# Designed miniproteins, single chains, continued (2): the designs that were tried, part 111

Each design is a single chain, and the fold is of that chain. pLDDT is the mean over its residues in the fold that is shown.

## One batch from the design tools (miniprotein)

Design m7856
Fold by ESMFold2-Fast:
Structure m7856 (fold): chain A 76 residues (1-76)
Amino acid sequence: MEEIKKMVEKARKEVEEAEEALAKETDPLKKKILEIAIEEGRELIERLEKAKSLEEALEALREAFKRLEERVKELL
């Protein structure tokens, strides 16, 4: 399933970019948002690696975005 592999690679790259952004960030709110994004991104990667179908992978992606939105809203 090459499509799932591409999603995993993209998610890993985005987590790496978020970690680099976090290291340079000085704003406390943005730091918290980046920390949440990194945590949810890592969880998404694990779920994508365990996904047996594209449908399961897309569901994991949708759930990850929903959790990210909810956690960010709690900061506001």
Scores: mean pLDDT 84

Design m7857
Fold by ESMFold2-Fast:
Structure m7857 (fold): chain A 94 residues (1-94)
Amino acid sequence: SMEEELEFLLRVFRRELEILAEKYGMDVDEMRELAERLAEAARARDLEAMRETVEQIKRLIEENVKDEEEKKKLIESLDTGLERMEAIIREIEA
């Protein structure tokens, strides 16, 4: 189901954010809190809250990732992930 696909994607996204935080010396607990806020927003079908949460994650990447090429790739990956989650939510609401 689309709901099961969304929950799977949210679990993968959370794990990827934890790995990213560990790799770049970010606060893992802060990243977990952001991942949970994203999951709560997605379950509420609140696209605006999801976008705001992803912008907060991007800010942490900008502050902690010093390599400009790696930073760009990480931000592009986040935008792709958000776009996929938004597409799934729109299908659920259709």
Scores: mean pLDDT 87

Design m7858
Fold by ESMFold2-Fast:
Structure m7858 (fold): chain A 84 residues (1-84)
Amino acid sequence: MQEELLEKAKKLAEEAARLAVEYVRAELAGDEEEAERLLRKLEEVEEELRKLLSQLDEESREEVVRHTLELIAEAAREAERLRA
């Protein structure tokens, strides 16, 4: 059960990172409607991830946090490439 929750949490973190990059693309394109849609989707994913994290043990939670930090760093690099 914990292993399934851990995998699901990692997938949600990956989805959040992808949505964040797509949001930056939409903003750069001037697509305000798409940017707002992506922000709402990102908020939904973040809420679901928060709920899953509350169900994980400390060790699994730490693994998700490490994975998320790696994804944030990667997404930030991609967003900077889009602005360049």
Scores: mean pLDDT 80

Design m7859
Fold by ESMFold2-Fast:
Structure m7859 (fold): chain A 82 residues (1-82)
Amino acid sequence: MSPEEEAERAKKLAEEYLKQGDYRNAAVAYIHAGDAYFRAGKLEEAKKWYEKAIELLREHAPEDTVTLLRAESMLKRIEKAL
């Protein structure tokens, strides 16, 4: 599966989790979308999806500090590369 197809699948999974009120798994799916775009070299797209994941984690799962820190670390790495 191409990185773009992987990102699209992850975004669709996030939307299904959001419909079910599963915000934590939706945020994890957004991180997977960001990871796929990052591996494809699409840094601006990766940044947007990590930012969406961080927002959901802060609002709905602030206790998941490990996942939040991983997303924030990737975001900082991308911003340094831009």
Scores: mean pLDDT 83

Design m7860
Fold by ESMFold2-Fast:
Structure m7860 (fold): chain A 68 residues (1-68)
Amino acid sequence: AGARGARGAADLGRAGDAAGAATVAGHNSKYWEETGADRELARQAAEAGQAGDAAGASKYAELSSKAA
């Protein structure tokens, strides 16, 4: 069930909202317990968003949604 949160983070990243992408990815990296891969990718998306890398946040969030 991590896919929904990762998808939301990817959508925010694509819209250029790096902070929003980081927030959504961070929430879901701990809440949605599906696989270690989707959780790790969501965490990387959050870190990229916090660093101001909206494109990186979007890429990691998209990979997380596919891993879930």
Scores: mean pLDDT 61

Design m7861
Fold by ESMFold2-Fast:
Structure m7861 (fold): chain A 89 residues (1-89)
Amino acid sequence: KEKIIEELLTEWAKTVVTTGDVDKAGEILSEKIRKLGDTEIGEEVALKVVEYLDKAGEDSSLSTEERYQKAAKLYLEEKKIKVPEVEIP
C-alpha cells in the first residue's frame, strides 16, 4: 500500500516539476488511481498532497501553480529523490 502511494506521489511530483502543468499532473494521477480501483489509495494520496501543500504554504505565498510546484519539490527532497532542475517560464 505505502509503496503504491509513494510511486504515485513520486510520478505526480516529477510531472509537476518537469512540465509545470499542475492540472495535467493531477489528471494523470487521477487516471492511475482510477485504474487501481482503490478509493483508499486515492484518499491517502490526496492527504499527502495536502500535507506538502501546507508545508509549501509556510515556505511561500505563491500562486496555486507555484505552490503545487513547491509542494512537489518538498516531497522529492524529503524522499531523497533527485529533483529535476527545470526552469519555469
Scores: mean pLDDT 71

Design m7862
Fold by ESMFold2-Fast:
Structure m7862 (fold): chain A 54 residues (1-54)
Amino acid sequence: MLNVLETYRMFSVFFGINEETGEEVIVRFEDGKYIAYDIKTGERLGEANVSLPK
């Protein structure tokens, strides 16, 4: 009776900083990895190594 799938999806996505440019990125957890996307363009930047995934 709970929509666990939507909560789980949002829980696996968070905001971060691209260490190379200092720009803000959106990070998505997929296939056991964090994938970073540029927040301004939405372009996939690649795998992210993040210290605060929770």
Scores: mean pLDDT 59

Design m7863
Fold by ESMFold2-Fast:
Structure m7863 (fold): chain A 61 residues (1-61)
Amino acid sequence: SKKEQGIKEFEEVIPLEVEELKLAVLITINKNTNKEEYEEYKKKLEEVRRKIEEKLEEIRK
């Protein structure tokens, strides 16, 4: 059912969404103070977002 799919999506994606939020906070904190850390966290954020998109595409198939 549509509800069961929603629950599965929530359970599979929520840990990645939490990691995305953590990285976004770290990027904000380091943006003006540590350029190297900023770039590293930004790259990690892009990777996490890609994983989220891939996971959602798998669920939609």
Scores: mean pLDDT 76

Design m7864
Fold by ESMFold2-Fast:
Structure m7864 (fold): chain A 94 residues (1-94)
Amino acid sequence: SSFQKALEELANNKEIALEIAKKIKEEVPELADEDEEDLALTLQTFLQVNRDKIKDLEDLKNLLITMFKSMGISDEDAEKAANIVVDKLEELAK
């Protein structure tokens, strides 16, 4: 599916992950002080490890919210960060 192809692209393309990490740092205050390379690596590792659990955009968003909350950020900022990732994946799936 276009979704699965976009998910594989996101999980394996460092430049895309860095672009997402940069946008998260610009738009999510609680993650602004994170290292961009570390945030990108965390995102890619998370997607690779959870590949079999991510069937659609709703699964992706819910798992990302859980991941960001595990980093100690608020529900609001976790949802903002998750939406940035989901929006990029939807763009890649076009």
Scores: mean pLDDT 87

Design m7865
Fold by ESMFold2-Fast:
Structure m7865 (fold): chain A 58 residues (1-58)
Amino acid sequence: DEAEKAKKGAIESLKKNASQEEVDAVVPEIEKVAKDPSADVAKITEAAVKAREKLKDE
């Protein structure tokens, strides 16, 4: 499942580049998008990028 692989990859990348507290805040946003039946790899990747940008701003 490409969507599941994209989700796992985004979460692993986040764990390497952010603190555990920040990961715990961002992971639910990625999972929320991944639960949408219409979600594809691009949407999951965009959600991860957007969540990381919010993290960077904070």
Scores: mean pLDDT 70

Design m7866
Fold by ESMFold2-Fast:
Structure m7866 (fold): chain A 78 residues (1-78)
Amino acid sequence: SAMAEALFKFLSAFAPDKFSDEQLRELAEYAAELMEEKGIPEHKIMEFVRLVAPRLPQAKDFEDALRIVEEAIEELAE
């Protein structure tokens, strides 16, 4: 989707080098799915990235990174 592709580009620019391109794409696709489920519009992509980028370096593994994405989406939905 266009949203997932935009999210992938932003995450690739701002996320730490500890994640592979495949992992960043999975994070972007997961974030896009959650944003659609919660009715969060595409213009919120930059706000999402601002929440996630400083937290991703602290992720202990990929599953923790998915949790960080979920938490940021919940914050945007409030």
Scores: mean pLDDT 81

Design m7867
Fold by ESMFold2-Fast:
Structure m7867 (fold): chain A 70 residues (1-70)
Amino acid sequence: SLKVENIKESIESEVEKLKEEGVPQELIDKFKKEALKIIEEYKDAPTEELIDKLVELRKKTLEEFEKIKK
């Protein structure tokens, strides 16, 4: 599906931003794994709902990074 491919490209873009911020590979791998689960679970849902779930995941990933940044 073009929708799924576009969202996967957006995730790769987000991964590059996380790498630029210095996020460890372990957290990036966890983010990718959870993002793929969200895409599979919500692929037939409205795009807005899928995006909201991915935004929540990104927030949690950044919160985990802040905890280990020290």
Scores: mean pLDDT 79

Design m7868
Fold by ESMFold2-Fast:
Structure m7868 (fold): chain A 73 residues (1-73)
Amino acid sequence: SAHASAALRGGLAGVRASGERSTALAALFNSKEAVEADGNAEATAILTEAIRRAPDAEGAVEALERALKAAGG
C-alpha cells in the first residue's frame, strides 16, 4: 500500500540521516505496523525479527531495505 511504502521509505531516510538507535527502532516499529496492516507476511516477518535483535542503525537500514523489496520495491 501507499501507507506501507511511505512508512518504509520515510524510516529509511530518517535512519540514514540520524544514525541513532532510537530513530532506527522507531522506524522499524512504525514500518512493521504499516506492513502488518497491509497483510504482508514476508515484510512483517523481516521487521519482527529485526526488532527482536534490537539492531544498530546499519542493521535497521538492511532490514528496512529487505522489507521494502518484500512490499513490492
Scores: mean pLDDT 83

Design m7869
Fold by ESMFold2-Fast:
Structure m7869 (fold): chain A 95 residues (1-95)
Amino acid sequence: MKIDLEKVREAVIQSGLENGASLEQAEAIADHVVGRLEATGENPTDMDVLDALSHLPADLGDRELLQRIVTAASKRLALSGQISVGTGELTLVPS
């Protein structure tokens, strides 16, 4: 299944806004995730998406806020069919 980076970006931004992030903060988080996936190459996997979401830098926001955004974004992407796995609990990796 082909991962759509535009859909990944959209899911992260919407999840950020729904969980109390500012638009600027949600965009910064989405830009980090998409940038990491673009560095992987033209065909990122669903595992690469989950890895990018779990490795958000601490400077992007509060740990609890980032954890909520990661959880919401992974569920949104799974429900939209962008990833085949990801309804499980994702935990942020310590920086």
Scores: mean pLDDT 75

Design m7870
Fold by ESMFold2-Fast:
Structure m7870 (fold): chain A 67 residues (1-67)
Amino acid sequence: MEAEIEARRAAALADLDLWYKEVQDQKVYDTGVAMIEAAAERARRGIDTPVSAETNGQTGVYEAPAP
């Protein structure tokens, strides 16, 4: 629940922090943080993974764009 959401968020942020220490690209880091925070907020509101591929995806973007 909220604690589980926080743990998942913390793990994702830790992974992003490790990546950031190598690249130090603020744009990508800030985007990553924003996405993680948004996912946690949605879960807290009782909105369970509106787009699971977007929140659980390794690239973070799995929306079906038109070819």
Scores: mean pLDDT 63

Design m7871
Fold by ESMFold2-Fast:
Structure m7871 (fold): chain A 73 residues (1-73)
Amino acid sequence: SNAEKNREAVRLLVAGDILLVAADISTPEQRRRDLEGAIAVYEEAIKHATDPELRKLAEEGLKRVRARLEQER
C-alpha cells in the first residue's frame, strides 16, 4: 500500500539524515563512507516515496550529500 511505502520512505529519510549529521563529526575516511551510505539511503527513500513532500525531502537530502561529497574531494 502507499501508506507502507511512505512509512519505509520516512524510515530511510531519517536514516539518511542521521548519516549526514554523523559525517560532520567523523574522521575523513568514515565521513566519506557515511556520505556514500546517505546517498544510497536517500535514493531508496525516493523509490519508496509516493507522497510528493517525502520525495522532495529525500531529493533535498540527496542534493546536500552530493554537495558535501564534492567538498571532500
Scores: mean pLDDT 86

Design m7872
Fold by ESMFold2-Fast:
Structure m7872 (fold): chain A 74 residues (1-74)
Amino acid sequence: MSAEEALAEARRAAEAAGLAPDDVLTAGQLASRLAATGEGGGIALGYSVVDVFGPDAEVTVAQALEAFARALGL
């Protein structure tokens, strides 16, 4: 999967999970909801957010996606 494909799939996973950019979740809660979609990019985003912020850190969906994009070099 390319970096751009991973980010696009992460965005689709967030939408499929019913998440808006301003929604606040712990990184662990976000990872769980993204994993439930079955989208590879969503699963990758979930792991990345937990690894970067820790499972109990409160993040917005937009912050998580932006951090993931930067980690991918985008």
Scores: mean pLDDT 81

Design m7873
Fold by ESMFold2-Fast:
Structure m7873 (fold): chain A 69 residues (1-69)
Amino acid sequence: GPMFPHIPRADLEKVRAAIEARGGVLPAADIDALVRELGLPATVGSALRLLTDEATGTVTLEAFERGVL
């Protein structure tokens, strides 16, 4: 099942569209700015940090979709 069932689907779709607009990669350093820009709660930022690849410091669209959709 999805890793973050407590996050509304509409909020996840906004994040997905934003990652796609960035070429399918979101740097961890940009997570807080993105969450603020989209008007989303801090819990979304925490979820994205859990999906961050430790070697690259990024959230890929593939990792996001596997974790949330």
Scores: mean pLDDT 79

Design m7874
Fold by ESMFold2-Fast:
Structure m7874 (fold): chain A 58 residues (1-58)
Amino acid sequence: LSDEEVKRITLEMMRLLADTVDEILAIRQDASLSPAEKEERIRELVEEHRKRVAEILA
């Protein structure tokens, strides 16, 4: 990989991580969800994050 490609991938990964963290924090603050529901929703986000990471690295 070129230095420019490495930088692009790194920036995309950082943006994705920031977005995922914001979504997790929103779920944690949702008073309508039980602790178990929050854990399940966060698990779904982690799986989606993992999928998007794989797409960026392809």
Scores: mean pLDDT 82

Design m7875
Fold by ESMFold2-Fast:
Structure m7875 (fold): chain A 77 residues (1-77)
Amino acid sequence: SPILSEIGLQLRLIGLLEEARLHLRQGRLDEAQAALDEARRLLEENRDFLSQHSPDGLARLERRLREVEAQLAAARS
């Protein structure tokens, strides 16, 4: 069902972003970048689906992704 697929996709994206944050907290910047890149790729591949079925979820995931990107950029400065 679209609802179950949407929930599963959101949980996977949240998991990748939490992995990126964990690596960032541990100073593992390359691993944080890899998890962030996977999250970005997965979000972009599923953007149309999320836009149609969970526009608020998409907006929240994009905001979280940008927050992690900013934190990683600051850590690399």
Scores: mean pLDDT 87

Design m7876
Fold by ESMFold2-Fast:
Structure m7876 (fold): chain A 59 residues (1-59)
Amino acid sequence: LPSVEELAERLVALGLSRETAERVARLYVEKGGFAAIEELVRLGYSPLEAIELLARAVA
């Protein structure tokens, strides 16, 4: 599994701002994928987009 820092950098590469990427990465590591997906959906991503974005960042 990537660290919070590695996951955040991957999320930035996928188009998230650094602040958002760090928050999503922290949520994933501390509370799991569902919490990270919920945050992405709150930010305006569809559920499918959120799942695909997180899957690409974690791979």
Scores: mean pLDDT 82

Design m7877
Fold by ESMFold2-Fast:
Structure m7877 (fold): chain A 76 residues (1-76)
Amino acid sequence: SDAAVRAVMARLDALLARHPDASTEERRDLVGKFFVAVAGELSAAGRRALLARLEERYPLSPEDVARLRAYVDAVT
Protein backbone atom coordinates (compact mmCIF):
# COMPACT_ATOMS: atom_id res chain seq x y z
CA SER A 1 0.00 0.00 0.00
CA ASP A 2 1.05 3.65 -0.36
CA ALA A 3 1.05 3.89 3.46
CA ALA A 4 3.57 1.02 3.72
CA VAL A 5 5.81 2.61 1.06
CA ARG A 6 5.61 6.00 2.85
CA ALA A 7 6.53 4.35 6.19
CA VAL A 8 9.53 2.62 4.58
CA MET A 9 10.66 5.92 2.96
CA ALA A 10 10.43 7.66 6.37
CA ARG A 11 12.68 4.93 7.85
CA LEU A 12 15.21 5.50 5.04
CA ASP A 13 15.09 9.30 5.57
CA ALA A 14 15.81 8.72 9.30
CA LEU A 15 18.71 6.37 8.44
CA LEU A 16 20.26 8.90 6.02
CA ALA A 17 19.74 11.75 8.54
CA ARG A 18 22.04 9.80 10.92
CA HIS A 19 24.79 9.98 8.25
CA PRO A 20 24.73 13.66 7.11
CA ASP A 21 28.43 13.48 6.11
CA ALA A 22 27.92 10.45 3.84
CA SER A 23 29.26 10.81 0.28
CA THR A 24 27.06 10.26 -2.79
CA GLU A 25 28.55 6.75 -3.17
CA GLU A 26 28.00 5.93 0.53
CA ARG A 27 24.37 7.15 0.33
CA ARG A 28 23.88 5.04 -2.83
CA ASP A 29 25.21 1.95 -1.02
CA LEU A 30 22.98 2.61 2.04
CA VAL A 31 19.89 3.06 -0.17
CA GLY A 32 20.55 -0.20 -2.05
CA LYS A 33 21.20 -2.21 1.13
CA PHE A 34 18.12 -0.70 2.79
CA PHE A 35 15.91 -1.65 -0.21
CA VAL A 36 17.02 -5.31 -0.11
CA ALA A 37 16.54 -5.43 3.71
CA VAL A 38 12.93 -4.11 3.56
CA ALA A 39 11.78 -5.72 0.29
CA GLY A 40 10.25 -8.68 2.16
CA GLU A 41 7.96 -6.30 4.11
CA LEU A 42 6.28 -5.15 0.86
CA SER A 43 4.08 -6.70 -1.83
CA ALA A 44 5.44 -6.97 -5.38
CA ALA A 45 3.57 -3.73 -6.27
CA GLY A 46 4.98 -2.08 -3.12
CA ARG A 47 8.54 -3.10 -4.07
CA ARG A 48 8.08 -1.56 -7.56
CA ALA A 49 6.59 1.63 -6.07
CA LEU A 50 9.44 1.92 -3.53
CA LEU A 51 12.08 1.46 -6.27
CA ALA A 52 10.41 4.20 -8.38
CA ARG A 53 10.47 6.61 -5.40
CA LEU A 54 14.14 5.80 -4.70
CA GLU A 55 15.05 6.46 -8.37
CA GLU A 56 13.32 9.88 -8.08
CA ARG A 57 14.77 11.01 -4.71
CA TYR A 58 18.30 9.60 -4.53
CA PRO A 59 21.31 9.65 -6.90
CA LEU A 60 21.35 5.92 -7.68
CA SER A 61 23.63 4.88 -10.54
CA PRO A 62 21.97 3.32 -13.64
CA GLU A 63 23.82 0.09 -12.78
CA ASP A 64 22.41 0.05 -9.21
CA VAL A 65 18.90 0.81 -10.53
CA ALA A 66 19.18 -2.07 -13.04
CA ARG A 67 20.40 -4.44 -10.30
CA LEU A 68 17.55 -3.51 -7.91
CA ARG A 69 14.98 -3.77 -10.74
CA ALA A 70 16.29 -7.25 -11.62
CA TYR A 71 15.94 -8.22 -7.94
CA VAL A 72 12.29 -7.02 -7.86
CA ASP A 73 11.55 -8.95 -11.09
CA ALA A 74 13.25 -12.12 -9.77
CA VAL A 75 11.19 -12.19 -6.52
CA THR A 76 7.88 -11.25 -8.17
Scores: mean pLDDT 78

Design m7878
Fold by ESMFold2-Fast:
Structure m7878 (fold): chain A 55 residues (1-55)
Amino acid sequence: TPEQQQLQQQIADLVQQGAAQAATASPAERAKLEAQTDAQINGLLAQLQQVQQQQ
């Protein structure tokens, strides 16, 4: 569905953006950014699963 495609694209974008930010961050900032990115990705994955179950 369009919603599934949108969520998959958002996950891909977050992965790329998180990697770019982590590459230039200090070790402490990198750990925090990675944890935050993981939390956001997990949230989007939960939404994607909800959309899949409603089809």
Scores: mean pLDDT 79

Design m7879
Fold by ESMFold2-Fast:
Structure m7879 (fold): chain A 115 residues (1-115)
Amino acid sequence: GLNEEELKKNYPRIHKLLELFGYLLRAIVKGDEKDAKKALEIAKELGLEEVAELVEEYLKTKDVEKLVEAIELVIKEIYELLEEHYGKEYADEFKDILEALLKNALELREEKEKK
């Protein structure tokens, strides 16, 4: 599997997209503006204008669906790069992991709202 140090050296864009994905997941789980603001910074750095707009909408509305839409676009960007560099089978398996992480983040958010 890909490790963080290897990705950072050889595929810096994929590494930054994974950082963006992580901050978006944290924003879902915590509901904290800090993680969403960091995600916005990274999205702008990467030139992901549609992702940046969705995160800005979340910061204004607190609509978690905007973060879900942003994450799905980030997953698509990661998938396309992984397919290019590692092939379809690896990209498909990695996408399944990222989608499972999104599902788990949404479940953790629901549990926090019940406490």
Scores: mean pLDDT 84

Design m7880
Fold by ESMFold2-Fast:
Structure m7880 (fold): chain A 103 residues (1-103)
Amino acid sequence: KEEILRLLEEIEKLLEEIRRLAPELAPLTEEALRKIREFKRKVEEEPEDLEGLLQIVAEAHNLAQEILARAEARGDAETVALAGEILEKLGRIAALIHEEYEK
């Protein structure tokens, strides 16, 4: 739980940097920020709903992949790097949830 909340906080900061660097991606970045905030709330309120947590991870992952693809198409290497870090952190969160689920 504590590690997941830390990773979510790091992801939120990365999304805020993408918002600053690539304002044209604002609809995707804003939706991703909403999903991360929803995830933080769900971790606090319903941490036992591992399937629901994994669903939010999948939704956030899809949004981050779309941000990465759009940034790559534009040649925006800085936004690509930030989106890549978000995907890596989301993967770590998914692994932590799966480890708890498979106990």
Scores: mean pLDDT 82

Design m7881
Fold by ESMFold2-Fast:
Order: C-alpha cells, then structure tokens, then sequence
Structure m7881 (fold): chain A 90 residues (1-90)
C-alpha cells in the first residue's frame, strides 16, 4: 500500500486508481443496500460517512482518497477505469 501511494504521484496512474476505487465503492454500496448483506463489517444501517470510513480501512487508504474518488464526474470515472485497463494490458 505505501509503495502504491508513491505511484499515485503520476496523474494518469492516480486517475486510473481513483476510477477503479469509485467503481469498487459503488459495487460495495449496492451489495450492502440492495442485497442487505454485511460486507466486512459494513451494514445497511451504516451512514454514508461510516461506509466511506470502513471502506478506507478495508482498502488501507486514507478516507480523503475515498472522498476524492467519489467526487469524480461520471466521465472522469469512465476515463480512469479505461486507463486502468490500458495500464493492466501494457
């Protein structure tokens, strides 16, 4: 995780990481809220802020990074995910 944070100094790598993170948070929220499943201590009764803090702990990243990922526009999220796929394929 610490070495991954150093890689995030590259703007494209940062956008790729944030886009993937935003998509994972979306899937996790859907699992908890739609399927009413407890995921790694996240419950349907948790507030949005509590969900963000628990996700930050699970992924071992600062909660500010989670908030930055969620602040991305839909276009930025899509671009980040596309960049992550391109980096993984390279």
Amino acid sequence: MAEDLEALKDPEVRLAALGVLAEEIRKLKEAVTKDKIEVDGITPEDSEEEILEKVAEILDVPVEFIREALALSDEEKARGVALARAIAAA
Scores: mean pLDDT 69

Design m7882
Fold by ESMFold2-Fast:
Structure m7882 (fold): chain A 89 residues (1-89)
Amino acid sequence: MALEYARKALEAAEKGDYEKGVDYLVEADRAAEKEGGQYIAAGTAAGLARISLSVGKIAGDPEFGARGVARAARGGIRALERGERLPVA
């Protein structure tokens, strides 16, 4: 279930396992797609987490990357619980 993976991502990020947090957000995105493709916000959360980690590494600020993963996981959890989709452009 996508929501379970998103919660595991937050737990991993809070424990300092930011790579595992990103991996769980990717699995949440896959599960959301399989559950009907309705949770575009979950895919965005995984994307934002990857970007945050990459920027943190490049800038030499791993705390920035870490914070981004945790924030993305919380956003994904809320979106999945509410069944929200990203606004169309």
Scores: mean pLDDT 68

Design m7883
Fold by ESMFold2-Fast:
Structure m7883 (fold): chain A 109 residues (1-109)
Amino acid sequence: ADAAKEAAIAEIRAAAEAAIKEIQKLADEAVEKAKEVPEYAKEIEDFAEETIKGLQEMTDRMIAAARSLPVEQWPRVVASAKGFMEVVVEKAREKLKALVEEAEKKLKA
């Protein structure tokens, strides 16, 4: 039972690490595109930092809350965590794209 829970925790943490790396990559690409407008580059960096911190904190809370659950419930916890990570990455991609588009509009004005 404990070994299965620890394996599930490792899977959740691996998914979080992958999501963090993808968000950081998207942010780095967005900063490069927005570098000519320093206020947008800073907003991109600040958004990425806050999003990564929030994802780390939520991951830790999900794991802590799930520790009291029977082993049979942990596949649902893993699936829920992975679904949450996917939503966070997609929302980050949308927001970073919007910030780059606004920076490009400012450069054309």
Scores: mean pLDDT 87

Design m7884
Fold by ESMFold2-Fast:
Structure m7884 (fold): chain A 61 residues (1-61)
Amino acid sequence: SVKLEVIEMEAEDPEKAAKELAKELGARSVRLTVDEKRGETSALLVTDGALVALRVKKIEP
């Protein structure tokens, strides 16, 4: 079975952070949803070893 991992993090720019993490993990497929109203970005990442559910919350600098 495919391994499922859940990652939650905070960033000043959630969308940018989600995209950078996807590149770092070598994601083959990225489904990204930006929720401006909640200050959150969610992503579903497909990597060679896992399916990653990512949530990034906005933090003030």
Scores: mean pLDDT 80

Design m7885
Fold by ESMFold2-Fast:
Structure m7885 (fold): chain A 99 residues (1-99)
Amino acid sequence: KVEEKDRIIIEEYEKNREELEKRLKENKEKFEEKLAANKSVTKEQIEKMEKELKEELEKLRELLRKKGLSEEAIEAVEYFIEAEFASDEVAEILEELVE
């Protein structure tokens, strides 16, 4: 059984799912565009892209806060955003650029 706290977070996520899916897609596309634009990627460039993604995530977090999501629900959303960016396809591209 899911704990009451986790249930509330899941319910808030489900309620705002369409908005979150749109933002996740936009963030993923921006990340992919930055990767595709580089002819050769250094470790420093990867770190810069990660920093920019973190800044976009902070903007999304502020938007969700303004929409009335709890801090706990925002943390759950951040986990799902990180999982989406860590998709097999994006991870494969990153590994190829590092190796």
Scores: mean pLDDT 60

Design m7886
Fold by ESMFold2-Fast:
Structure m7886 (fold): chain A 102 residues (1-102)
Amino acid sequence: SEEEKKKKAEEYYEKGKEAYKEGDLVEAGRYYKKAIELDPELDEAYYNLALVYEEIYKITEEKGYLELAIEYYEKLLEKFPDSKYIKEAKEKIEKLKKILEE
């Protein structure tokens, strides 16, 4: 059911937050992606997935993660105009695009 999917999405979102706190960025990203797949309207998961990709980029310097971070911040702006994360996501996109152009 739709209700069961949303409940499962919240469970994956919480697992993603715990993995992030433990420093397991790869597992955090996997859980946030599963949360989004089950509930595409969970704006917090888009924001936190973008943060995870940004942090993986800082560790690895692999520009693919920088592109993924920008993608999910942009998806947040497009899908959720009233999200509490809008201002921070805009600032992140501007900063990360400047890095990508270098």
Scores: mean pLDDT 90

Design m7887
Fold by ESMFold2-Fast:
Structure m7887 (fold): chain A 80 residues (1-80)
Amino acid sequence: SRKEELIKRAEELIKRGKELYKKLVEKNAPYTLLATVLAYISEAEFIIKLIETNPDVDLEKVEKDLKNLEAGLKEIEKEV
């Protein structure tokens, strides 16, 4: 289902974000960059909760929000 696909995408983003965070800590990246990655992880975790707890959730809005988080994470990954 679309909900399952979006949850899976959010879980993959969380996994990538955690891996990226570890690399950034090792490289002594700026605190602002570390905070941004943690915010992306937090938003993805919130999206999973939103889908699981709200049967009438706007899946189009969720997909757009997830796409923006994925794009933001990808830009940071390019700099590492």
Scores: mean pLDDT 89

Design m7888
Fold by ESMFold2-Fast:
Structure m7888 (fold): chain A 83 residues (1-83)
Amino acid sequence: SLENRLKSLEVAREIGREMVERLDRAEKTGKELFEKYKDNKEKIIEILQEGGFSREAAENLIKNPTPGNLELIGFAYEAVKKK
């Protein structure tokens, strides 16, 4: 039914909206962390490793501070903070 499909799409849109808001918050956290430790990148690498990243992956994220990479840094920091 089209009606049932539309209801499923509305739920998917709400989940998508919540995910976008979560990504935006993670990017902001990543930017703040990157700026805080701009003179000591090893602290960001340590946080990323505690968050489950390898050293090589952490170094690649720091080398290329794209929005997506800042989101990953933010998520890793929040995961470490909750431990």
Scores: mean pLDDT 81

Design m7889
Fold by ESMFold2-Fast:
Parts: C-alpha cells; structure tokens; sequence
Structure m7889 (fold): chain A 105 residues (1-105)
C-alpha cells in the first residue's frame, strides 16, 4: 500500500512538472505569435527543483495583463498537480514584466 501510494504521488508530481514545462513552451509560442519580446531561462537546481525566469515586453498594457493571467493560470495548474510553486511577478513598466517561477516536487 505505502509503496504503491508513493509511486502514484511521484507520477502525479512528475506529470505536473512536465505540464508546467509544456505550458511555458506554449506561452513562449503565444508571445512569438503576438510579436512580443520574450526571454525564458530554465534552470534545473536539483532533480526536484526548477527555476523558470520569463522576461517579456508586450505591445500594450492590456497584452501584458493577459500574459500575466496566463502565467497565473499555469502556476495554479501546477499547484493543482501537486507541485510547490513560488510565483514572483515584477512589473518593470506597463508593458515589461519579469516572472520567476520556482517549482518543487
């Protein structure tokens, strides 16, 4: 029982981690399609911890707010998948934002 429960928990967490990485790729593609300036840095700190830094510059305040909503939705999805997620949003200007996501299994 305990070993099976641990295996299911590990699979669930790994699935959540992969979903976040795929979500970041989708957000990057969305930004390219919209003509935004976007830079993504993914840093593996350990097997169970990843830091993702996204810096983007949108064409309008409304576009920046929409991108922030998508990032928050991704963070909420990750938390629902069993990940410990630290989300930091730094508004540099009305159109320029730096997002830091720290994911832990």
Amino acid sequence: AAAAEAALAARRRESGFQAVIDGVKSLTEYAKEKGYEVEVKIERLSPDEVKITITFKAKSKEDAEEFIKRVKALADMARGGGLDVELKIEKISDTEVKVTLTLRL
Scores: mean pLDDT 79

Design m7890
Fold by ESMFold2-Fast:
Structure m7890 (fold): chain A 82 residues (1-82)
Amino acid sequence: HMEEIAKRIYDNILKTLEKLRKEYGIPEEKYQELVKRIEDAYKEVLDAIKNRSELEASKLLTAQALRVIGDLIDVELEVKKK
């Protein structure tokens, strides 16, 4: 089920972000911004699942997941610069 896949991806991303916050000391403001972006992306995917074809929803889910992963990589690179 597409909604279950989207939720699993969303939950795993939030869990990863929480680990990065704890381990690398990501600034609170940056952490809150990333959480909002993840939540916004998840909402877009859920809307697509309900209002579009499953194929189009899967394409959007993939695109949004890659975008969020990119944001997490950027944060990791920034915090590793001391």
Scores: mean pLDDT 74

